# Designs tried in a protein design run: designed miniproteins, single chains. Part 100

Each design is a single chain, and the fold is of that chain. pLDDT is the mean over its residues in the fold that is shown.

## One batch from the design tools (miniprotein)

Design m3689
Fold by ESMFold2-Fast:
Structure m3689 (fold): chain A 97 residues (1-97)
Amino acid sequence: MKEEAERLTQQGRVAFAQGKYDEAIALYEKAIALDPNYAEAWLNLGEVYFAQGKYDEAIEYYEKALEIAKENPEYSHLVPMAEENLKLTKEAKEKAK
C-alpha cells in the first residue's frame, strides 16, 4: 500500500506541474486513502490548494502533514518544509485581503 501511495503521489506531482489541479488533488486523495500516514501526500495536497489561492484549505492540509510528520520518524525530514509552507500560506492569506 505504501509503494502505491508513493506512486500516486508522484503522478499527482506531475499533474500539478502541468497545472492539472483537479487531477493532482484526486491522485493525492487516492494516495491518502491507501496510506493516511503518507505525510508527503498531505503536504502536496496543501501545495495544490495554495496554488489555487485556497489558503484555508492549504493551512488545514499543511497542519495535517506536520502532525503526521512529527508523529512518524520516517517523515521527520518534512517537518521544516511543512512549517515553512504553513507560515508562508498564513502570510499570503493576510496579503490577499
Scores: mean pLDDT 85

Design m3690
Fold by ESMFold2-Fast:
Structure m3690 (fold): chain A 63 residues (1-63)
Amino acid sequence: DGAKIRALVDQAIELYRRAVLDPRYQPQADEVGSQLPSEGAYRAAEEAGRRRAEREERRRREE
């Protein structure tokens, strides 16, 4: 049970990260996010994805 939720959260985080860099991924991110068990989990995944995208963008600018 918890393992399935963690996998879903990881998928949502990755898709939200992609959506920040490429808006075409936003519908996929929202679809996976809507399957999370709570609004808090949805928001946490969205924020984590955004933070990952910011780290990736910063790294690219440092290169």
Scores: mean pLDDT 78

Design m3691
Fold by ESMFold2-Fast:
Structure m3691 (fold): chain A 89 residues (1-89)
Amino acid sequence: MTPEELLREALRMLERIKEEAKTFKPIDVRDVDIAEGVTELILRAAREKNPILLVAAQMLALAGVMESDPEKAVANLERVIARLREELA
């Protein structure tokens, strides 16, 4: 997998999680900002060509959805998506 392929896979993953987050009922609302952590894991996955770090990023993104209200979860995922789109441009 190339870095560009990995970034495109990450974008597909985040877009799916974002759409599901819009209607997800959080388990516990802690107002967690996961955007920076998810972004760094994905960028590291691309640099190291390591898809396991993409799995770690997915797990962190899902934890953020589970612990945030839907509007904040979507906003955090939108920030990650915007940053990754800039990396592909």
Scores: mean pLDDT 82

Design m3692
Fold by ESMFold2-Fast:
Structure m3692 (fold): chain A 63 residues (1-63)
Amino acid sequence: GREERRENLIKGVETLRDLGLISDEQAERIIEGIRRGELSDEELALLERVNPDLGQAARSLFR
């Protein structure tokens, strides 16, 4: 369901942080946005740049 998609998206963002592709601060901001149900254009663009599939999943969930 939608909640499972949010959980999977959070796990994906945590993986990007653990791989060093985004900073801890960027990951915390994005995860908080996912929990609130809103991501900024800059956060969506960052996800698409570092992992296009994850960015597309985020756009599909929030836009």
Scores: mean pLDDT 83

Design m3693
Fold by ESMFold2-Fast:
Structure m3693 (fold): chain A 67 residues (1-67)
Amino acid sequence: MKISKEELDREVREALYLMEVALAKSIYKQGGKKEEVIEWLNRVKERAKADGLTEAAKYIEEEIKKL
């Protein structure tokens, strides 16, 4: 199987965004303010869009709607 440096870099960036989403959701479950968590997730979504990670951005948007 072939993994290019570009593909690996993209996967790493996507994984980092997914980890930020998981952390934000964990903070919300531990009593974090919903508005602050939503603002954080919106910033993560915009960064994912800027990086061209459309699937990650859609996932983040759906997670925001579930809060």
Scores: mean pLDDT 80

Design m3694
Fold by ESMFold2-Fast:
Structure m3694 (fold): chain A 74 residues (1-74)
Amino acid sequence: SPVEETRRRLDEIRARFEKVAAKTLSPEQRAELLADIDLIERAALYLVEQGKITPEQAVAFVEETAEKLLAHYK
């Protein structure tokens, strides 16, 4: 399903950012970044489930937003 495809791809993005954050951010900043990514992932999955955006759009949105958040925590 589109939702399952999106979830898989977003989980891969989250794992990548968690690995980077573990090496570059404080424990507090890492926790804040991952919490923000979780909220954005939930919003993106909801929009895919509602048929409002594609999996590709959801992945791009989450990845771009996570990159911006990571930059702010540095």
Scores: mean pLDDT 85

Design m3695
Fold by ESMFold2-Fast:
Structure m3695 (fold): chain A 74 residues (1-74)
Amino acid sequence: NAMRQAEREKRIEELVKKAREGLEKNKPDFLSDEQIEEIVEAIETMFRALDLIEENKDNPEKVLEEIKKRIEES
């Protein structure tokens, strides 16, 4: 279902954009731009993990393995 996948991707992109804007507006002086980027990447990973959970309701173990793999790759 390509249309559902496109809708989910767009939703994730919008949520990540809002998170980035919020972090940029409230950026503490001790956080670098690189650290803000790392935080935004972590937020995106979480949103994608939640989407993966919704897609794989019948297999929670697969969701856990995908999350572990993405954390290891970062």
Scores: mean pLDDT 72

Design m3696
Fold by ESMFold2-Fast:
Structure m3696 (fold): chain A 104 residues (1-104)
Amino acid sequence: MVEKFEYEEKNPADDWLLKGKLEVTEEGEVFAEGKSFDAEGKEMGETVKLKFKEDTPLEDIRDELLRELAEKTATLPPNDLDGLLELNSGVPAVLILLEKYRKK
């Protein structure tokens, strides 16, 4: 059986809409996606995608995501603000999704 969970929140600091969704497979694998949209509904950066086991602690998922992002960011040229936005804009959406999913 597949379980689905979706969450969206408007960030009060920038009026960006944070959208996240996850699906749980019969094998207990979780696929989570997060994406940000600006105040006008335009997509911001790439979709952040995560795969983990249902029983993985939230802190471990977060720390691995941040580690991978830090490694990717280190490969960008200095002052590549567009590259930073492309890699990182979906991160708040997926982190908020995971937080809300674990609280239920």
Scores: mean pLDDT 76

Design m3697
Fold by ESMFold2-Fast:
Structure m3697 (fold): chain A 77 residues (1-77)
Amino acid sequence: MSKKEEAERYLKEGVEAYQKGDYDTAIELFEKAAQLYEESGDKRGAAIAYSLMADAYRKKGETEKADEYLQKALELR
């Protein structure tokens, strides 16, 4: 499995956790996906993962963390 393929798996698992309301697990999985996307040079994938982390942090009421990850996503676009 390539880093990009592994990142895609973590992204999908994170989305499933997010849909179930398990925002802590979703954040962990999106963080792993973002790291693997960055290591593979997939800036678009990393931006998507950081945007989803921002959404999950907002659902938890952690607005400062949400803003931080949204800015990281915007830097990669």
Scores: mean pLDDT 85

Design m3698
Fold by ESMFold2-Fast:
Structure m3698 (fold): chain A 79 residues (1-79)
Amino acid sequence: TPLLSDEEREAVGAHMDRARAAFEAGKPLSEVLRHYLEAVRTARAPIRVEFPDSQLTPEARALKAEIDAEAERVRAAFA
């Protein structure tokens, strides 16, 4: 796991918070993925996304899977 600076950890957290907020607000997948992509780029590594399984709707599971797939694609492209 890459060692992140204090500012980088805060930036990653902020991007992840924005991605989660957009997802929970039912924003377009492109908006959710944009925030997640910025978090992944800032961390320079795939970020593990954890949601309480019991609180995931089918739509939420699909969005999480798409975000995870995009993060993996970005990681592979910049590996």
Scores: mean pLDDT 64

Design m3699
Fold by ESMFold2-Fast:
Structure m3699 (fold): chain A 77 residues (1-77)
Amino acid sequence: SAAEQLRELAEFFRKVAEASEDPEVKKTLLEVARLLEEAAEALEAGDFERAEELAREAQKLLEEHKEGIKEAIEKYL
């Protein structure tokens, strides 16, 4: 399900955050994970508008911090 995929993605970003030594990257990835988990909960509640809004906020954070996040993901993998 879409909710399950969002939770799996949130867990992935949480693991990348744990492996990161950059406090700002850690904070951003944990915030992204939180937004994705809240989006999954909204989907399960049938609140598709809120789920889309939360997912879009996560996407904005990923785009704003894409260089640092890309480096963290590459080092994690």
Scores: mean pLDDT 88

Design m3700
Fold by ESMFold2-Fast:
Structure m3700 (fold): chain A 59 residues (1-59)
Amino acid sequence: MMPTAEEVQAAVDAALRLARAAEAQGDLERARRLYRGAGDFAKAAGDDATAAEAYALAE
């Protein structure tokens, strides 16, 4: 399967939505792991700006 830029962005966006949902539910450890995962994925895809944003949200 060849990921498109849209598919990469959708995967990161989905991970960030799940992280925010976990944070809203009080599961801060799960939210933090999801934010870091989204950042790692974005960085591996070459999207340094999105990676920096996700890492900032992970604290």
Scores: mean pLDDT 76

Design m3701
Fold by ESMFold2-Fast:
Structure m3701 (fold): chain A 89 residues (1-89)
Amino acid sequence: HMARLEAEIDAALIAMLVALMKRSNVAPTEKEVEIMERLADRVIEHGDPETLRFVAEALEDAASLAEKQGNTEIAERFREVAERVRAAL
């Protein structure tokens, strides 16, 4: 199904963005958070359990990075999205 493939692509994009954020040692921007929230919503609708678990872990990593850089509001937003992804399991 096309929607399933799109969810896998969205999950890969989330993982790539998180990996880039970790390498830059800079907290994600509001725009990056908005992009990841949109991608995560599509993964929740169409992702399988393995994809959902993978995305939740990536978002939790992003939250930890944001918290480490002092961006508590952004960290909280990523944790909320990760929790929604885990709830879809």
Scores: mean pLDDT 80

Design m3702
Fold by ESMFold2-Fast:
Structure m3702 (fold): chain A 62 residues (1-62)
Amino acid sequence: LEVGDIVRAVRDWVAQSPDDLSLKKGELLKVLEVVDEALAYVQSLKTGRVGLVPVEALEKVE
């Protein structure tokens, strides 16, 4: 993943901290920052909300 990538949530995921963003399967997001190999900071394209999500729950949209 790289900053500026459009990604899709591969599964539902529930936020585990206040800085996290909950995901719904099929949701499209923009990568704002790659924190490390496990976490990315993203923005939902549907809601505009931002937060941390696990990289494992994302796939890059071609």
Scores: mean pLDDT 83

Design m3703
Fold by ESMFold2-Fast:
Structure m3703 (fold): chain A 85 residues (1-85)
Amino acid sequence: SALEERKRRLIREFARLHEAGAPGERLSAVARELVELGATPREVARLGLELGVPLEHIRILVGMVGAETGRIEEAEAVIRELEAA
C-alpha cells in the first residue's frame, strides 16, 4: 500500500540519519512522522527487519516510537525479542 511504502521510506531515512550521527531532534521528527501514519513499535520492527536495516538502528527507532505512542512496554518487549534473535 502507499501508506506502507511511506513508512518504509521513513524507516530507511531514520537509518541513514542515525548512521550519519544526526541530532536526536531530527531522529525524533522521523519517529513522530511514523507515529502520525499509525506506526506501532512492533510494526516498525517488522518493517525494519524486512528492509534489512541493521538492528542498532531498529532498536533506537522502536524505542522512540514507543515513547511517542506511550507504548513503552511493547517497545521494551520488541527490543528484547530483537536482541534474542
Scores: mean pLDDT 89

Design m3704
Fold by ESMFold2-Fast:
Structure m3704 (fold): chain A 78 residues (1-78)
Amino acid sequence: SAEKEKLEKELEELKARYRELVAQIDTEGLTPELLEELIEVVERGREIQVKLNPEKRKEVEEKEKEIRELLEEALKAL
């Protein structure tokens, strides 16, 4: 899909930016501005990864439901 292609392209751009920021930190030292940009890139990357893997979201939701049901059953057994 067009949306998936766009997200994959954005993720590649974020990976490139991440590498550039790490190289700058290694060469020039850590600054508040570089740290802020690094955090922003990492957060955007996580958001895109979640969007690219919708099945993982469902898996997480199903696992949480299973855990909740197990806890409810355990409480009933007490």
Scores: mean pLDDT 72

Design m3705
Fold by ESMFold2-Fast:
Structure m3705 (fold): chain A 65 residues (1-65)
Amino acid sequence: SKKEEVEKFVEQIRKALQYAKTLPKENRTAVIEDLKLSAESAGKKYDAPEVAKQIIEEGEKVAKE
């Protein structure tokens, strides 16, 4: 179902964000920007803009660390 696809996508992005936290700051920014673009694309594909916004906000926090 669409809900299951969104949940699976969120789980995959959560794992990628945790991985990004382990990277040096200079490499982290590039990974976070790619994740934000993926979240925007998925938000449009699954009609889930609120999920995309949450991922983008989390990515911005990780990038600032």
Scores: mean pLDDT 78

Design m3706
Fold by ESMFold2-Fast:
Structure m3706 (fold): chain A 61 residues (1-61)
Amino acid sequence: MSDEEKIEKAEEELARGNEDEAEKLYQEVVLNSKDEELKKKALEKLIEIGVKKLEEGVKKV
């Protein structure tokens, strides 16, 4: 699976509500990709997911 395919699959998983699977796929791109643009895109998506999880955490406390 290419890094671009991993990003596309992660976006599909997010659309389905599977945040954990999407996060894992973006993390693999950040760690393993040699393409700086793909790494940056994946990192930006991980930050967005992290912010959403933080907002949910704040609502519960």
Scores: mean pLDDT 77

Design m3707
Fold by ESMFold2-Fast:
Structure m3707 (fold): chain A 64 residues (1-64)
Amino acid sequence: MEKQKEEIKKEAEEKLEEMRKKGASDDELIQLAGETARQLLALGASLAEVAAVARELVEKYIPP
């Protein structure tokens, strides 16, 4: 299970970088981050773990 969670996180980071390079909107990036959080919850990740991952993705790819 841990390896699958890590793979989902890495895939999300790759997709966010690709979308940003293609000029995707912040809304599209936020939607992908939300989908990643849902996938992690479905795999049994804790709310704290999901919140930490979502925060890292938002701060890295969707700065204020």
Scores: mean pLDDT 74

Design m3708
Fold by ESMFold2-Fast:
Structure m3708 (fold): chain A 68 residues (1-68)
Amino acid sequence: SPADELLARIKEITRDLEAGKISVDEAVERLLELVGEAQGLPLSDEEREAVGAAVDEALRRIEELKAA
């Protein structure tokens, strides 16, 4: 589903950041682009909530890594 693909992309962004493959700034840019794409997708309310929660968790993780 589109939601499963978005969730996989969010996990990949976090993994790439933790592996040092991308910068904090690039991770934030990729998440913002993903959020923009998600707004145009026919997601259910439950899928939209799950994607939103995953984005919020990823942003929290990015802030933790930025502070370290």
Scores: mean pLDDT 85

Design m3709
Fold by ESMFold2-Fast:
Structure m3709 (fold): chain A 60 residues (1-60)
Amino acid sequence: MTEEEARELYEKGLEYERQGKYEEAMEKFAEASKIFKELGLEEEAERAQRLGVRALSKIP
């Protein structure tokens, strides 16, 4: 897994969130966070995780 893959997943999460697809957005942010964490990019992982939680809070 690469930083480039994590960034792509993060961007997909943002795209789904803009479309109101909060469950899909949460899943993409969670995947990105896991990859960032495995790469030792803890700040990026935390940011992705927080966006995932934010998306989850918007699911009806």
Scores: mean pLDDT 82

Design m3710
Fold by ESMFold2-Fast:
Structure m3710 (fold): chain A 62 residues (1-62)
Amino acid sequence: APPVLELTEPEPSAELYYRLGELFLAAGDRERAKEFLREAIRLGDPSSPVVQRARERLAALE
């Protein structure tokens, strides 16, 4: 029988947007990267490590 896989619908999260920002930055798309980093900051809690990382990276890009 096929294994039961926990397939969660993709939901936007601060971590997801932070990862997308990093991906686009690595690809050289600074404008798209900044947009995703801003979304990570908006969706996450200020106390979360990912939001702090997103803020630091966004500051370095601006």
Scores: mean pLDDT 74

Design m3711
Fold by ESMFold2-Fast:
Structure m3711 (fold): chain A 106 residues (1-106)
Amino acid sequence: MEEDYEKVREAMRQAVREGEAAGLPEGALVFVDVDPSVSKEAIARAIRDVLEEMRRRGLRVIGAPVSDSPEDLARQGEFMRRLAELHAAGKLTAESVAEALIEVYE
């Protein structure tokens, strides 16, 4: 739903602003609780749009929407696995974290 998309988008933007204001390091994740009824499509669109906006500003802190749905818990597990691989390879950056988040929601 368009309303769900806007709600997730604004929550992600707020989380990024608060994380940056708190002085969180590059590639830091701020988790944003999302209602389990929000569609995967709405979450995926919000992730892509917010991360594109943040890239234009210089991406540092990343807002990651999360819910308690079984599907989202599986996506969170895959996301964390990708972050662990990036860290082990010495490639963990704000940009690589953002790309991993986008890919997990495709």
Scores: mean pLDDT 77

Design m3712
Fold by ESMFold2-Fast:
Structure m3712 (fold): chain A 61 residues (1-61)
Amino acid sequence: AKKVILVRADDEEKAREAAEMLKKKYPDAEVVLTDASVEEARALARRLRALGYDVIALDVS
């Protein structure tokens, strides 16, 4: 299964920095940024897992 790292952040700059670091550490993972609420981000993670992705959800706010 393809690995997805879902990053939630309220600050676009923090989100960008976190995504850049994660892409370097996990080059084969797809990094997805979201400004959604914690509940909406959790719902998105559940949907991606249902599609067969291995999802790691992080909050950097």
Scores: mean pLDDT 79

Design m3713
Fold by ESMFold2-Fast:
Structure m3713 (fold): chain A 74 residues (1-74)
Amino acid sequence: SPPFKLPRLSPEQFALLVEFGRLLDELRSKGAEEEAERLHREFNERLQAAKTLEEMREVMLESIERAREALERV
């Protein structure tokens, strides 16, 4: 396992990560591939900047909301 990537996620945080991935797959299936790539890149950058588990959870929640908003536009 990687020593400096991804602290041990709670079941809730893991569920949020899975939901974000599902939303990106839905965007890709609807032809919004560039939007999905942008959201995924922004998520990774913000996640790397997060210093606490609380900040990571906030990044996941905000990223899910942005993905849902993008889906409403397609």
Scores: mean pLDDT 81

Design m3714
Fold by ESMFold2-Fast:
Structure m3714 (fold): chain A 86 residues (1-86)
Amino acid sequence: MGREEAIRLLEETIERAKELLEEGKPEEALEVLDELMRRIPALDPELAKKLHKAVGEVLKTFDENTPNREIAEALIKALEELLKTL
């Protein structure tokens, strides 16, 4: 039940974030990804833990000088790889 809704939300959010990057809005793409991370725990706590780990590992490779676009692209890629395992 919650897993199907969580996967749908993840898929829709990935597509929206990609659209925002194509529109030149990397900050808005990051905001959409942040909203996803806040909403998933209510739908599927186990998937939320996997997402939080994947996102955390990506963010550790960046610093304050890394452009928002590069961070957003790396996060989208990590989420797409996770989605393939579901």
Scores: mean pLDDT 83

Design m3715
Fold by ESMFold2-Fast:
Structure m3715 (fold): chain A 85 residues (1-85)
Amino acid sequence: MAEEVAEKVGEHTGRAALALGESEEDAESAKRHSKELTLKAIEEGKVKELAEVLREDARVAQAMGHDEAARHLEEAAKVLEEYAK
């Protein structure tokens, strides 16, 4: 369950990185980093805080005209929100 959530969050954040024009290697690194952060947030009971960070990142991306990246970050936040209830 926790690993599945982390994988989904990583998938969405990796897609956001690609939408921002990052390389495939950098997008994979972003995916791995997001997975690690998600697992740590689950361990420490900070899932809602991580979801809020992703919501803020999406808002900033949208304000800069990166609509695709913003959508992927919103999807990552939704995965965390559903897990946290």
Scores: mean pLDDT 86

Design m3716
Fold by ESMFold2-Fast:
Structure m3716 (fold): chain A 73 residues (1-73)
Amino acid sequence: MSPEQVLRAADFLVEMGRLAGRGELAEKAAEEARRLVAAGDLQGAMDVIDDAGAELAPLLPVEEILRLAERQE
């Protein structure tokens, strides 16, 4: 996975958090992921994104998550 892909995933996480009403949680996770990308830890960054995404997913219907993915392309 490239740094650009991980940064894109972090941006997507922020949008999920905004829709879920958990913007601060998503922004903090995205911030940590971006820090890990800067340190060269792409796997660690994805682990942070996946963990936060799993916490946010139950707060969003699947259709909303799919719409976000389609918008980002």
Scores: mean pLDDT 76

Design m3717
Fold by ESMFold2-Fast:
Structure m3717 (fold): chain A 55 residues (1-55)
Amino acid sequence: GAEARAALAAAEEALAAGDVGTAAQHVGNSYRAAREEGDEEDLARAEELGRRLGG
């Protein structure tokens, strides 16, 4: 939903700026919001971005 997507967009912006710590926080917020909203697509996107940060 909207909360998960907003957090994902913030994470992408933080990554583009080189702020990995802030990006990780936003990915975590997106993951939680996607689970609560039941958005499997946003959940998958948060998981993919989290893997990219953790690699």
Scores: mean pLDDT 81

Design m3718
Fold by ESMFold2-Fast:
Structure m3718 (fold): chain A 92 residues (1-92)
Amino acid sequence: SLLTIIAAVLRIIGLYLDGAEVSIEVEGDTVTITFRGLDEAQIADAVAIGKLFEDAGAEVTVEVEGDTATITIKGVDDFAKSLLETLGKEFK
């Protein structure tokens, strides 16, 4: 649902405000969100963000390596992609 996507977006913002380095890349119908500098609890939060996108009906892959979590999302609508792309531009 749209509310599930909004919940995921708010959690992404939460990780950014908590000091994580966040990058978001949009290519076609695929969105890649990379979080860097995560502690163990923040890695769990990143995995939970992936689960929210999956619950919203997207195809999701989550990869964790050290302090980095990468979420690859496919099948979100144009509104969700636009919202995520805008967020990525704000995460300088």
Scores: mean pLDDT 84

Design m3719
Fold by ESMFold2-Fast:
Structure m3719 (fold): chain A 58 residues (1-58)
Amino acid sequence: DELQKESEELFIKELTEAGLASEEEVRELLENKDVDKIQELVAKLVAIKEEKGIKTPD
C-alpha cells in the first residue's frame, strides 16, 4: 500500500494546489470512498493539467 498512499498524497496536493478542494475535503472523500465526488474532482484536475500543458507557447 506504499504506492497507494503515495499516490493519494500526491492527488490531494494536486487538487489543493489547483484550488478545486481543500486538503481536508479531499482526505474525507478518499477515506469515505465517495467515488462520485472523487471522479468529479479528477475530471476537473485533468482538464486543468491539460490546459496548463498547452499554455507554454514555443
Scores: mean pLDDT 72

Design m3720
Fold by ESMFold2-Fast:
Structure m3720 (fold): chain A 83 residues (1-83)
Amino acid sequence: VQKYIEQGKEYAKKAIEALKKGDVESALKYAEESFRYFKKAYKQLGDLGALMYAYALLVDVEVNLKTGNLEEALKSLEEAVKF
């Protein structure tokens, strides 16, 4: 479980770096990988709260990237890394 959370955080950090460089496509791809690993962690623990929070952050990232609001997308990714 810890390894999945660690991998999720790693991909979230990569998404943050891509977003700071204005690479929206790479940021979205890394955010999707981050969510995939958090989902794997949830399947082992059943911690719905952690999964739902990560999911909400990644939905906010997707919406803000699509609308061009990079500051809000970055904020959501930074919160995901704190898991």
Scores: mean pLDDT 68

Design m3721
Fold by ESMFold2-Fast:
Structure m3721 (fold): chain A 55 residues (1-55)
Amino acid sequence: SKIKLEILKGFLEFVAESSRFIAERLKEKNPELAKENEEEARRLEELAKELEERI
């Protein structure tokens, strides 16, 4: 369903944004965890792009 794909894309974008926010806040206290969150955000952004092609 196109509507379900649109909802899933929005959710992935939201989680990616949240992961970037967490990464930014952790940069000083836990650089390793910050990097992991940045990498996860990037992967979620890539998945959202792939879903956009199907919409």
Scores: mean pLDDT 84

Design m3722
Fold by ESMFold2-Fast:
Structure m3722 (fold): chain A 70 residues (1-70)
Amino acid sequence: TMREVAEESTRRVVEAARAAGASEEEVERLRREMEAAGEEAERDPSITAEDLRRAADAAAALAAAKAKAA
């Protein structure tokens, strides 16, 4: 289900951010952003599971890059 994809995507982004050394504040912010994206995907049938997974991959990559740069 879209909810399961959203939960899995949120979990992966949080794990990637923590592994990259992001602060707990940054991790919580990313979790909220992914939860909001998941809620939007559940309400908008034009948003696919693949779109949500791609957004999660991009968010994780950006979080890792920012943590490394800081």
Scores: mean pLDDT 77

Design m3723
Fold by ESMFold2-Fast:
Structure m3723 (fold): chain A 68 residues (1-68)
Amino acid sequence: MEKLRKELLEKAEELVKMAVQGNLDEAEDIELSEEEKEIAEALAKGHLAVSHGDEEALEEGRRKEKEL
């Protein structure tokens, strides 16, 4: 369980990092499970929300990480 959680978080962080850097083409080539995609989307939303001051979206991203 913990090993799987770490692997999912690493993939999600990599996708968020690629999205922030504008490397979305490489992110689109990454095959994700439904769980990985949902976590990556939540983290990406949280990352964008930090720039706009939306703490609700940030907390949603953190909640998804905690559910792992």
Scores: mean pLDDT 58

Design m3724
Fold by ESMFold2-Fast:
Structure m3724 (fold): chain A 75 residues (1-75)
Amino acid sequence: MREELARRGAELAAEDVRRARELGIPLEEIVEALAAYIAAAGEEARELARATAEAARELGYEEAAEVLERAVERA
């Protein structure tokens, strides 16, 4: 279940990164928003974010993986 959720999350993160670029939203703002969410939601959210970053990297969504990795580090 978690692995499937992480893969789905990776696909959604890749779409969010693409949409942020289309809207002119700096990826730094996405990192900050995700870091705040992870910090507020706690350790389980942090663990899921790490798994999602790994899935994104395996699927070739490098920018989404970097955004998630940086958000986890900042949280």
Scores: mean pLDDT 82

Design m3726
Fold by ESMFold2-Fast:
Structure m3726 (fold): chain A 70 residues (1-70)
Amino acid sequence: SSEALHQLLVELSELIAKAKEALAAGDRAAAEAYVQQARELIDSAPLPEGAKAQLLAEVEAGVAEAERAA
């Protein structure tokens, strides 16, 4: 449902924000744990393979941007 997708996107945004905060603090292990949680959340979601690939690409792009800023 659109509500389930909205909740997924909110949770992904929160995990990525936490990963970015961890990178800014120099805590790479915590950042990797948050990224892994985001990947597992996407993998368990009842979405088509293409939609999952798009979300994974967005997670990777967000983390790469944060790593360049840190």
Scores: mean pLDDT 81

